# Designed miniproteins, single chains, continued (5): the designs that were tried, part 74

Each design is a single chain, and the fold is of that chain. pLDDT is the mean over its residues in the fold that is shown.

## One batch from the design tools (miniprotein)

Design m18561
Fold by ESMFold2-Fast:
Structure m18561 (fold): chain A 105 residues (1-105)
Amino acid sequence: SLEEKRRELLEAIRNKDLERAYRLLRELLSHPDPEVVARFLAEAYKALAESKITSGKYFSAIALAPVFLGTVETLKLAAEILEKEGDVATAVTLRQMAEFKEQIT
């Protein structure tokens, strides 16, 4: 189920299993509902920030996945969710990704 995949994604990030996290994130980003995708992006990027993972092949893939696999709409919605939750730093990152995606598409 979608809820099980969300839990598995957050557990993968918590366990620093970034290869599994990347595969789950790719699957969730393909969901047709932009609000659902935005919620998963917000949760995933908040979890990454809390994990203090900053380097590695799969970290880079996860950090850039929203630019290549997401939409401008889902990135902006995810930023709004994080701003409302008080995570301004992560929200700024997602807004910058949305602006970059607008320039390349």
Scores: mean pLDDT 76

Design m18562
Fold by ESMFold2-Fast:
Structure m18562 (fold): chain A 85 residues (1-85)
Amino acid sequence: MALYEEARERALALGYSEEVAELVARYAVLNSIVPISPEEEEAILDELKPKAEELAKTIGKKEAMEIALKEAAQRAIDIMEKRLA
């Protein structure tokens, strides 16, 4: 629980939305139990990078990065949650 609260507070302090803060907190807790590998993380980022670049042309770099971070965190959470099941 403390790890969840700390991760959430840090994300909010960095200016991320409540939704992103909740995803980051869930990621931190799950990663402490069933860690995602560096290879899995790189694969997610490699897939989302061109999507984020295209989105940045329309809505700006900051907003595109936030959306990409939400997608990356959710994909990592999905992988880790399946390991717990």
Scores: mean pLDDT 77

Design m18563
Fold by ESMFold2-Fast:
Structure m18563 (fold): chain A 68 residues (1-68)
Amino acid sequence: SMADLQEILDRLGQGLERATTREEAQRLVSQASKEIMSLRDTLSEEQFSEALARLQRLVDEWWARREA
């Protein structure tokens, strides 16, 4: 559901704010990606694409903070 997607992305965002290493960030992103994929059959194509876009924005924000 969209509520489950929001919870997954919120947890990823909070985890990435605390992640101090690339390995930790990669682990969090991998886990969130697997959870989103597990919901794939319950989501519309639009909802799935939006979830992946939100995940990508969180990843980009983490890299901007750590590689700047």
Scores: mean pLDDT 82

Design m18564
Fold by ESMFold2-Fast:
Formats: C-alpha cells, sequence, structure tokens
Structure m18564 (fold): chain A 63 residues (1-63)
C-alpha cells in the first residue's frame, strides 16, 4: 500500500498540468516499485504524453 500510494502521488503530481482524460495509469504494488526506481524515465514519458495532448488519470490497484 505505502509504495502504491507514494507512486500514485508522484504520478498525480507529474500529471497535474495534464487535462483530465480517459487515459488511466493503474498503479499496482509491482508497478509502484518500478515507478519509484525509474522516476526520471517515468516522468519523461508522462511529459511526452502530456505534450501530445493526452488527458491522464491515476488510479491505485488494491493489493
Amino acid sequence: MEKVEEAARLLEEWTAAAAPGSNIILVSPSSAERILRERERVRAALQQAIERGNGIRVEQIEP
């Protein structure tokens, strides 16, 4: 839970400037660990998606 919540908070922060949209990023325990480890890569990918005009929403997957 803690890692999922932390990763989701980072994703929400990085996507705060994005329009609300239908592209959903699901954060599971396994993906949360990867997101936290690869923060710079994930952030860069999200920035590219936002630049393309994609609306993004972050959701947490329960364990």
Scores: mean pLDDT 72

Design m18565
Fold by ESMFold2-Fast:
Structure m18565 (fold): chain A 77 residues (1-77)
Amino acid sequence: SSMREAVLLGAEAGVQRIKVAVLKNDPSTSQEELKKEIEKAIKVLEELKKKAQERGDTELAEELEKEIEDLKEELKS
C-alpha cells in the first residue's frame, strides 16, 4: 500500500539520520570521517527522494529534499 511504502522509505531515511547523529556525538569521530558519512547519507537520501517522486509521494519527496539541503549546508561548514 502507499502508506506502507512511505513508512519504509521514511524508516530508511531515519537510519541515515541516526548514523550521522551518532558520528556527530562521538568525540572520537574525525572531521574527515564525518564529512564522508554525510556525503554517503546525501547520496542515499537522493535515491529515496527519486523513489518517492516516482511513487507520486510529493510530501515525502519535499521532506527528503529539505534533509538533503540541511546535510549539504553541514558539508559547507
Scores: mean pLDDT 81

Design m18566
Fold by ESMFold2-Fast:
Structure m18566 (fold): chain A 99 residues (1-99)
Amino acid sequence: MQAEAAREIVREYLRYLGAEEAAIEEAAERAAARVEEIVKRYADDPKKAVEEITRAVLEAVYEAAPGRFLEDMEKAIAEADHDSEHLALVEKFVEEQKA
């Protein structure tokens, strides 16, 4: 279930960013595979599992469309009206890629 959700999220986001279909499918499969391993590894730590799943999805999109991803994420962060653990994780990921 989570691996399938990650695959679809990566596909839809990369299509939104205008990535090539081959790159979209490769990124979606990479995200799904990473999520399956994360779920197995962190079965007893749901919070860590969610953090690692979020990071795996972000990494898959970034690897397929780095420039478009960073521009879109910086815009989303600037337009965000809510502070959340997910937003903080995304902000940290973007800053790590910019450095």
Scores: mean pLDDT 75

Design m18567
Fold by ESMFold2-Fast:
Structure m18567 (fold): chain A 97 residues (1-97)
Amino acid sequence: MVIIVMGSGPNTIDDATRVIDQYLSRGLDVTIITTSTNTDGQQNIDTLQRRYSDRPVTFGTPGTLTPSMIGALHNSEGIEIIPIGGSSTQSEVNQGL
């Protein structure tokens, strides 16, 4: 499983799409968590939800994490956490997850 933490910075959609497609092509489930609740962050989520509506991609926010997402974060084996959206996203991961 891979967990992508996504901000609202420039190129976030293109970077997220590249990473998602890479992991999906390997047969892995992808979870996307957005740390941004502003308009840009919501538009990014809406774009990716539409693109991956029929694929094994799960979407959430830190404040709305499902038990499955929390379980994935607690299981250290086979989980990769990928920050997308630059240094601000990494700071939000360190503070918000």
Scores: mean pLDDT 65

Design m18568
Fold by ESMFold2-Fast:
Structure m18568 (fold): chain A 73 residues (1-73)
Amino acid sequence: EPSDNELVIQGIENMVKLLEERATPEQQELVEEVKKIAEELIEAIRNNAPDEEILKLDEELRKKAAELVSLIE
C-alpha cells in the first residue's frame, strides 16, 4: 500500500540522518555520497520506478552505508 512506501522512505531518511550525525569530519564525502544515493532511491520509489532500478539503487545504498559504518566504528 502507499503508506508502506512512506514508511520505507522515512526509514531511509532516518538512516541517513543517523549516519550523518555519527560520522567524523573526514567521512563527510562518504556521507554526501550516501545522501545522494538515498535521494535517488527515494525519488525512484515515489515515481514507481521499475523494481530492477529500485533494487539496484538499494544495493548501491547498502554498500556505501556499510563502508561508512565500517569507518566510524
Scores: mean pLDDT 79

Design m18569
Fold by ESMFold2-Fast:
Structure m18569 (fold): chain A 74 residues (1-74)
Amino acid sequence: PIALTPEQEEQLRRDALIRLELGRLALELGLDLGPGALAELARLEALVEREGVAPEELERAREEARRLLEEYLR
């Protein structure tokens, strides 16, 4: 396994939360997510449930996901 610094681990955690919220927003907007993307979304949801992520952290991830969707839809 590749050794990660605590900073890199935190970044990967944030990226995972952003991807989760991005997938949720995409589904809410009626975007067609392929089976691979849906499977990844389910995996990320299970991970978040296990780790008991704080509501504030999820809200920040959702805000970043909204910005990414705005860029995608331009």
Scores: mean pLDDT 75

Design m18570
Fold by ESMFold2-Fast:
Structure m18570 (fold): chain A 80 residues (1-80)
Amino acid sequence: KPSTEQQIADLEKLIAQYQARLAAARAAGDDRGAALLQQVIDSTQKALEALKKGDYKSAREHVLRAVGYAIRYIGEEIEA
């Protein structure tokens, strides 16, 4: 079981990685990929905020939403 501090650090690292992918998608003119990546980032940021407040239920729900958007993004990339 990772600590809350470790979970926060892992989510912050994940947000940074997706922000880099979003910048690349925008540079490539991938409007649909950029939109999905923005939704991944937004949901992950909401999970991070909930986790910092100790709201583990909301944090989990936002993580599951972020994963759903990430799977959709990966699906679009496979056919690109």
Scores: mean pLDDT 82

Design m18571
Fold by ESMFold2-Fast:
Structure m18571 (fold): chain A 73 residues (1-73)
Amino acid sequence: DMQDLIDRVTRVSNEAYKKAKELGKEKGLSEDEINEAGKIARLTAGEAMSDGKSPEESIELGLKKAEEFIKKV
């Protein structure tokens, strides 16, 4: 149902966001860069979930996009 889908997308997106922020902190990024990495991971994971990817795959895709950003700063 729609409610269950929204709840899953929110949970998975938030997990990707938190993990990406932790990665950014470990890499010594600025606060703004850490927040941007988190947003990239959250949006990517949410889109992947909407495309029918598993929670695990969605988080991995989000983190991959965040890592691409981190390498460019």
Scores: mean pLDDT 85

Design m18572
Fold by ESMFold2-Fast:
Structure m18572 (fold): chain A 72 residues (1-72)
Amino acid sequence: SMKAEEERLRRQAATTSTGLAISLIGLAIESPTAEEQQKLLATARQLLTEVNNAPSPREALEIARQGMDKVF
């Protein structure tokens, strides 16, 4: 059903964005400068905010996937 599909897409978006945010935080911890650390943390916050504020589950998943492509 459409409801089940929307729930699946939202869960995938949450999982993907959370995993990416954790990876960015890990990179921030290993960063040699405060400036690099702050940029990585800001990127993680921005990603989570954009996914949370996406107008639809499908758009949320697309934002999360684009985040993956830009970082890795």
Scores: mean pLDDT 81

Design m18573
Fold by ESMFold2-Fast:
Order: sequence, then structure tokens, then C-alpha cells
Structure m18573 (fold): chain A 61 residues (1-61)
Amino acid sequence: KEMSPEELLASFRAYLEANPDWDPEVALRFVEWQASQSNWSEEEKARLLAEARRVLAEHAA
């Protein structure tokens, strides 16, 4: 099954929860790399990255 942006975002949240000492910049680069391997539209990729940054801000708070 092809991974959706929502599924990748859910995996990202789970990954941060499992790795609390994870470097936020490294975690964000992981999402950027996963998006680059997808066939999603540029708009979908941009929205995913914006949501990933929001998740990181929530995790850091």
C-alpha cells in the first residue's frame, strides 16, 4: 500500500515519541527525504513539511 502524507505524519509522530532525544533537524530531514521519494504533488509535500514543523514545535513544548 502506498504511504499517504497522513500516514507518514503519523509515523513521524510515533518516531518522535519513541526517540525523545532525537535531534529535531535530523527528524525533519527524515520527513523531507521521505517526501522526496514520493509521487505526491508539490502542494502536498509543502503541506506535509508545514505539518511536520508544527508537530516538532508541539513536541518541543
Scores: mean pLDDT 74

Design m18574
Fold by ESMFold2-Fast:
Structure m18574 (fold): chain A 84 residues (1-84)
Amino acid sequence: DAAARAAGELAREGLAKATSEDMAEMLGQGLEAAILRLRADPERAVRVIGSAFTNLAKWVEEAARPIVLQTGRDVVAALRAAAA
């Protein structure tokens, strides 16, 4: 699904600034798989993925936290746009 791939690419790009490129790639692949699994329920997908980014922000250094949160907002916005 093009929307799942686009969201995964946004996550990889944003998270690479907050963590390593390898970790961002793994997290992006996991996000893409989660979106595809939740494709029948877009509202649940937005909620689950939004919560995942909020939780991830608690695990990174203070300086990286705004980057993780902004990446989460960008991903959620892309999912909402694809559902509209």
Scores: mean pLDDT 78

Design m18575
Fold by ESMFold2-Fast:
Structure m18575 (fold): chain A 100 residues (1-100)
Amino acid sequence: SEEELKEKIAQFDKMFEEMRKVANELLDKLGGEEKRITADDLYEYIKKEYPNINFTKEQVEKILARLDRDGDGTVTKEEFDAVLDRARENFKKEIEEELK
């Protein structure tokens, strides 16, 4: 399963890279001058770009709430980057621990 583990790492690395690119594109397109997005903006974007993903607005709001440290109902680029960096670091740490 070393090959299976390596494949999982590669898939997750691509997923995190894509999420970072999407987050940056969302903030550039929807965040305006302030570089902030709302749950409504994110939900509408997901529906447009990923129509085959059965994401509800409630699920988007729950995700955004986890990212929104300020509790103002918006997410900044800094908040997105910090969450993605932490998630990727935790994932790599877990995989490295399994390889020991």
Scores: mean pLDDT 65

Design m18576
Fold by ESMFold2-Fast:
Structure m18576 (fold): chain A 84 residues (1-84)
Amino acid sequence: SEKEELIERLKEESYETGKYLVLTLKAPSEENREKLLEESTEGSRLLGQLPEVLKDPEELQEAFDAVVEAFEKGVKEGEEELKK
């Protein structure tokens, strides 16, 4: 469904944003900075669409929680990448 596709894409963008945030802060590079800007811009665009697609407050809250969780997982992945 449109709802499921939007949430899944937003979770993906939030994960990548968290990952590249850590990589940009800890291992600064043009590539990491460009990726952070790309992913965070798309993530912000999709996040702005959520209230229009999810009219139920409980569904909207669950989507926000999932997005935050995806971001935190991305941050952890960025920390793990720095150990390689």
Scores: mean pLDDT 86

Design m18577
Fold by ESMFold2-Fast:
Structure m18577 (fold): chain A 73 residues (1-73)
Amino acid sequence: MNELLKRLDELHSRPITSIDEARRVRAEVQGLIDQIRKLNKQNPSMETTKLLLYAMGVLQDVDLRLAALERAA
């Protein structure tokens, strides 16, 4: 779990300057969400649930950045 949190923090702090970059970051965040969902299914915990909510928040932030870039293109 700590490694998943670290990776989410890394992706969240990454500057997004292009549509292609935003799409790649979005795909990585979606993959992490899928991994966290699988872990929560196998061993449900408050920590795994909190991590999932955080990951969904990061995805929403990336989606907003992608939408802004697509409108500018």
Scores: mean pLDDT 81

Design m18578
Fold by ESMFold2-Fast:
Structure m18578 (fold): chain A 73 residues (1-73)
Amino acid sequence: AAEYAEKALKAAEEGNYEEALRYATLAGLLIPFSSPEDAKKAAEYLEKAIPLLPEEARESMEQIVELARQQAE
């Protein structure tokens, strides 16, 4: 999960919002199968991506961050 979350953050930093959401979705699919440590790192990367995204994409990213935080517990 963390690997795709890091790629999502990098894409968001580059202004490639479609790629950022694609990688965030892949991270989200892997979160339920991730260790708490991997899920925590994924949440940290995706949370940093939120302010870089256009407003309409932020809700989707926030939902994936919430899922990652739940798995990190």
Scores: mean pLDDT 80

Design m18579
Fold by ESMFold2-Fast:
Structure m18579 (fold): chain A 73 residues (1-73)
Amino acid sequence: SEIERRFFDEVIEFAKEKGASPTVIKVGDLIRQNPRMTVREIAEKLGISVGTARRNVKEWHEIMLEYYEEKEA
């Protein structure tokens, strides 16, 4: 939806402002394009290990939660 697209755009900008790593930003952009993308598919698209992709996906989800909490304050 348009609301979901706006939310993802805002979270990506928030992550950049917080100084998130380029890899975390790329993970966020991939999830924005396909929210059902697996950790393995992210690893393959970015040319990183599955373990590194898993850690970056976890960090991206933590950033999304922080943004949601700050937006409600």
Scores: mean pLDDT 83

Design m18580
Fold by ESMFold2-Fast:
Structure m18580 (fold): chain A 78 residues (1-78)
Amino acid sequence: SSLERARAVPRQLIADARASTDLARARALLDQAIAYSQGLIDRLRDHVPPEFLEELRQLVADAQAARRELEAAAALAA
């Protein structure tokens, strides 16, 4: 279903970012995951169950946490 794809896309982007050895690519993938999930929350807010919106909010939080960890690791390596 389209809702299954809506969850799968940001999960795959986060996984690809974690697997990436390229910092610029990892940043871009995490930023894309955040933007995609936030865009879906805004678009689907009145059209899907609250539980689904909570899953999307958790994906935003996971991507933001991964991005903070990536920036901390990059700063330590500099």
Scores: mean pLDDT 85

Design m18581
Fold by ESMFold2-Fast:
Structure m18581 (fold): chain A 95 residues (1-95)
Amino acid sequence: SDKDLLEEFRERLREILEEAKRENVDPYVIDTIEKIIELIDQALDGKISLDELLLQVSTLIRKMYDHALYNNDVKGLDYAERVMDEFLELDEKLK
């Protein structure tokens, strides 16, 4: 179900977030992942639509990439890529 897919995505992002915190990744990257998790919680609570969730998450991932690129932050780019890979897997499974 869509709910099960969102719960799986949220759990994977929580694991990525805890690793990012341990590796002392850029606070902007950490904050952005936390915002994505909050958006997933809002969608699970029925506060935002799935379409709104997907749009906002894709926007936040793009901002994370742009920030990391601007700062030549190799670790930030790696984490942005990992979050993008999880998002693309979710998007594919929702089709």
Scores: mean pLDDT 90

Design m18582
Fold by ESMFold2-Fast:
Structure m18582 (fold): chain A 99 residues (1-99)
Amino acid sequence: APLSDEEIEEKREKIAEETAETLTNDPNLDKLIEEIREEIEKEKDEERKELLEKVLEMLEKVKELVKKGDLEKAYEVAKEEAKRILEELARLRRKKAAE
């Protein structure tokens, strides 16, 4: 059976929370940022490239907050932005499936 809208939302919240915890505790955010930049340079699909650029912006914001020692704000930003990115990814997948 397909997942309900409530189950999909619960899974997105959990992924966003796990992402925020991982990024806030990552000792090497610079490596992840560099890897995402390389993926952006190789991406030929403009909509996927825009999504990767949003991921890069999130990582850079989290890095700055972690550097300032504002771990609570870093977690909040990472969770909120990860949730938005997951919603945009779901939208893009629906669009590509309809083509």
Scores: mean pLDDT 79

Design m18583
Fold by ESMFold2-Fast:
Structure m18583 (fold): chain A 76 residues (1-76)
Amino acid sequence: KEKLIEEAVNSVKSDGTYTDEEIRELAKELAVKYKIPFSEIEKKIDKEIGKEMTGFNRRRSRYRKDLLKKYYNEYS
């Protein structure tokens, strides 16, 4: 049970390229595959990604885009 959720979360973390939308879609697929409630998988993915990426949650893609946009505007 816990092992399956942990494996599912680790698969998301290992890629490092997922957007918020891709994370949500993957969580749905993992919920079906492992027969775990979607909400539980989503929470675990959010927590693990947040721990791995400082200041980041499932919104890491949006955060990075905002950060880069702010950076370029500051130096333009």
Scores: mean pLDDT 55

Design m18584
Fold by ESMFold2-Fast:
Structure m18584 (fold): chain A 68 residues (1-68)
Amino acid sequence: MQQTQQKIEELLAQAERLRAAGDGVGAAEKRGQASMLRAQSELKDQVDLNLAWSTALRDGKPLPPVPA
C-alpha cells in the first residue's frame, strides 16, 4: 500500500511538471497511470482480505478481524 501511494505521488508530480511545461497530453497520461494504480491497489486489498480468510480457515488459524 505505502509503496503504491509513493508511486502514485511520483506520477502526479511528473504530471504537474509536464503541465507546467505545456505538455497537456503527457500530463493526462501520467494522471491516467496514477488513477490505474489506485484502482488496482483498492482491488488488491479486497482480494488479499478474501485470501487471508480462506487461508486461515483452511489452516485452522484464527480468522482475521473484520475491517472497519
Scores: mean pLDDT 73

Design m18585
Fold by ESMFold2-Fast:
Structure m18585 (fold): chain A 99 residues (1-99)
Amino acid sequence: SEMRRQRILAGMMLGVFEIHLAVLKLTFESYLKKNPNDVEGQKKKLEEIKEEIERVVEKFVKQARETLSPELARELEEELRRLREETIKELEELFKKYS
């Protein structure tokens, strides 16, 4: 029962984290489409989005460590880090296509 509740909580936290990443990616894509020839503005926006991703990761890592079992917190942290890496690569590829 407790283990099931903990896994549901971890899944909910992961879902909310994925929504944050999706919103940041859509924000960047929108910026690129509206500013197709502004390479310096695009670079600045990419760095701003990367900094926001780092803040979101730190927030969720701290919350996971405070609310979940150590094992489940570690599993969630590894998945958050994987999604961070994948999202950053996608953002860099988007920048490359518009530059």
Scores: mean pLDDT 90

Design m18586
Fold by ESMFold2-Fast:
Structure m18586 (fold): chain A 89 residues (1-89)
Amino acid sequence: MTTRDVAELALRALALALLGEPMTLENAAKLSVEEAREIIEEKAEESENKEVIEEMVRVAERVAKAPTLEEAEEIIAEEAEKVQEKLEK
């Protein structure tokens, strides 16, 4: 997998989370990256958490630019936890 593939998977996971669906590999495989982006855009516009959703998209962009797959996974884990904390506050 490339870091771009990981970023696309992260976007699909975010779309599933916004739909309230389990973030499993099976559910992610049902969603194209284009469909995921459309879901994220729609949910961001109707959500009071638009800033948090936009931050998650920026994380995916950082993952796409990561020099290694392992570093990309670390970026996802770190930033996902920060976003979760903001949603709870």
Scores: mean pLDDT 70

Design m18587
Fold by ESMFold2-Fast:
Structure m18587 (fold): chain A 67 residues (1-67)
Amino acid sequence: SPEEKLAEMRRKADEAVASDAPEVTIEVDYSGLTPEQREEAYRIVLEAARRLAAQGKRVTIIPKVVE
C-alpha cells in the first residue's frame, strides 16, 4: 500500500542515518502515490539526505516511476 511504502521509506532512511556506510543510495518510487503522498515522500527523502550530508556521507537520489 502507499502507506506501507512511505513507512518503509522512513524506516530505511533512519537505518541509513544510523549506518556507518560512507555511501547511500536513496531510491524514490512514486508509482501508485497520490500527489499529496509524493509530496510526503519528497519530504522524507529530503530530510534523510540532509541528515546523511551532515554526517559527511555521499548521497545519490534515484527517482523511479513504474506505471
Scores: mean pLDDT 75

Design m18588
Fold by ESMFold2-Fast:
Structure m18588 (fold): chain A 73 residues (1-73)
Amino acid sequence: MAPVEKVREAAREALGKKTGEAARIIEEKVGEEAGGRAGTGMSQRAKELGITVADEKGVEEGVRLALESGAAE
């Protein structure tokens, strides 16, 4: 249960990083529950686009997944 603003900031810091590294950065900043959800959203977005890095839409999807899962408020 991390504040959504912290999840959003962590996800933005991960922009342009490889998806695995992006997930690790987010988990380090906001904890495993919220960070894991946000990292999953970013990785799913990257996979749908056939890319290996976190993009701006990946940040949006990561924050949304963390909120929808109840890991962020």
Scores: mean pLDDT 76

Design m18589
Fold by ESMFold2-Fast:
Formats: sequence, structure tokens, C-alpha cells
Structure m18589 (fold): chain A 99 residues (1-99)
Amino acid sequence: MREKIEELLKDPKHQKDPISGKELTVENAVLSSLPGSDVLIDRESALRVEVYNLKQAVEGSSRMYGAPISDKSLTDEDLEELSEVLEVPKEAILKARGL
């Protein structure tokens, strides 16, 4: 994962977050889970999109679609942050993602 992010960051078009305009580095960049897309976004922007999508899924009692962070890239730290921001238990987040 990190090696792919480092390779993509060599291209100037991937050096800025398309959502916030923030400069991307290996520390803050995450690989988008969007199919067929080698797009890097800022971790905070990715978490904001996750918060929005999860809130819709949780409130609508539906499964979340189009998660910007892939299940394999989702860390315990990400789950903790999402839990805090959404004011829901981590179990509700995992359920909304179908995990």
C-alpha cells in the first residue's frame, strides 16, 4: 500500500487532495477504493466522506455504498475516529459497512 502511494505521489496531479486542495504526503494520503481509479485523497477528507456516507446508512438503516476507504485499509484508529465523530459504537460502523 505505502509503496503504491509513494509511486502515485511522484505525479504532480496526485500531489493535492481534489476535495480540500491540501498537499498530499505519504503520511496523510490514502488510496481511494473507487473502482478503476488510482486516486489519492487526504485522510481527513476520506474520513469526512466516510462520516457522511455512514450517517446516511445508519440513519436509513441501510448498508453503506461507495466507501472511500477500503475495508482492508480501514484501521482501528479510523474506526475510533468515526465512532467519536458519529457518536455511535464501532459495531454500528462495522454493521453499516457489512462487516
Scores: mean pLDDT 65

Design m18590
Fold by ESMFold2-Fast:
Structure m18590 (fold): chain A 97 residues (1-97)
Amino acid sequence: MEFLDEVVRLWAKAAEAISRGDYEKAVEILREIADLLQRKADESKDPELQELYREGAEIAREMAEAVEAKDWDRYRQLERKFLEVLEKIAEKIKELQ
């Protein structure tokens, strides 16, 4: 799954930026992740997969907001939700193949 690998790679880069205190870069990357997921939602023909991509995009946007606010407790909660949504997306892609 080339697309999910790209999302995970970008998420790792955002985490690295946070660890360096480069919050502006982390926010930029998280918004890029949201845009990628939203684009996939728009392209998806499966209603459930479309909704999962939309949920992922919204969580990524909320993660960017949490980084801007330096609300690390909210960010950690959102990271768990984001991982759950990515796992559901991966399962649905396998079902549709």
Scores: mean pLDDT 87

Design m18591
Fold by ESMFold2-Fast:
Structure m18591 (fold): chain A 102 residues (1-102)
Amino acid sequence: AAAERLRAHVLSLVREDGGIGPTEKPSYLLTVAALRLLQEEGGVPEEYRERFLKAADLVVKAMQKSPKVKSLDLDGNEVEFDLTDEAQIDAVRAALRARAGV
């Protein structure tokens, strides 16, 4: 099903340290977008729960220092991201769906 393909794609982006992104650097933008997608599609699978809790903690700590953070986009480029920008988050969610073929 389309939802299963989207979940599999998003989960494939989860690193062992709980971060999400195509490189060794944490991607706050991708992490926030992926968490929202998984929450809408029935939540985080139990086997990934600890990884996503670490990722969520990373985002929360970044927000406490500044809502504007440097993060990687889907192509691995460093961009300045506003953690309160719902439109930017929604655009990345749409891109994740498209890349999953749904």
Scores: mean pLDDT 68

Design m18592
Fold by ESMFold2-Fast:
Structure m18592 (fold): chain A 90 residues (1-90)
Amino acid sequence: MKMEELKKLAEKFFKENLSVPEMMKKLNELGYSMDQQTEIFREYIRIQLKKLKEQYEKNPTKKIKDLIKAHEYDLEGNDLKSSDIIRKIK
C-alpha cells in the first residue's frame, strides 16, 4: 500500500473526529494489516501534531506544549511497535 493512501485515511479519520477504538474497528473492517494500521496511526499522530502546533500559536499553554513533545517523541524517538500502539490505544 502506498504511503499517500495511508495519509489520506488518517486525514479522513481526523476530520471525522474518530476515537482510536473507532479507527481500529474501521481499519479491521477494511482488512488492513497491523503494519498498515501502525502506519495510519503514525500519520494520525502527525496530523494531531500539526493541529496542536496551530493551537499553540494562538494560545501557548504548558499542556499543549507537553502534548506536542509527547507526539514528537512517539514519531521520532520511539520505534513504534504494533503491541505498543495497541496498549496506548486501549
Scores: mean pLDDT 69

Design m18593
Fold by ESMFold2-Fast:
Structure m18593 (fold): chain A 70 residues (1-70)
Amino acid sequence: SMKVRMQESSYRSFLDMARGTRRLGREAEKKALKESKKKGKKVREKTKKKVKLLLDQSKKHKDEADKLKK
């Protein structure tokens, strides 16, 4: 049915967004850690918050996908 097909499409879309956002979050975290070590400074709280926001956004996308599966 159209409703099922739309839910499947939305489910896949949210999973793809979750994967993309998690990848961006991990890359940002890795880059921040390398810069921190190179400069001998701790990772800035602002950068930690940005990484957390990206990872939290990924979790929200995954939760939306899981909600559509029910």
Scores: mean pLDDT 73

Design m18594
Fold by ESMFold2-Fast:
Structure m18594 (fold): chain A 119 residues (1-119)
Amino acid sequence: MSEESKKFALKLALVSTIEFENMDFENPTKEELELIKALHELFEKNKELLLELFPEEFVEWILSSLKNTAGFLIALAKLAKKATELTDLEEAEKAFLEVFKKLIESKGNLPVLPEEYKK
């Protein structure tokens, strides 16, 4: 895992500390939808960095639909809260791996987004 991919992951986690933990996926706000769309586009543009952080199957899963991206953003928001309490980038990296292993295992439990928000 490169230093650049670690920095990218931490920056995304910090950006995602907003309301995603409390997001109503059946009734998202306009601002939440615009942010999810922007982050989806950011993930597509930075696929190479994502592939350094996560298995290819997980990256393709995120990029396959907005629903999968929203699940990833929730995980990043939860990780960011934990990361702000960590004193070491290595500890943050371990936290990333634990959260994303759990996401890979729980793909079937993703929230259902309205059809109009699929990309």
Scores: mean pLDDT 54

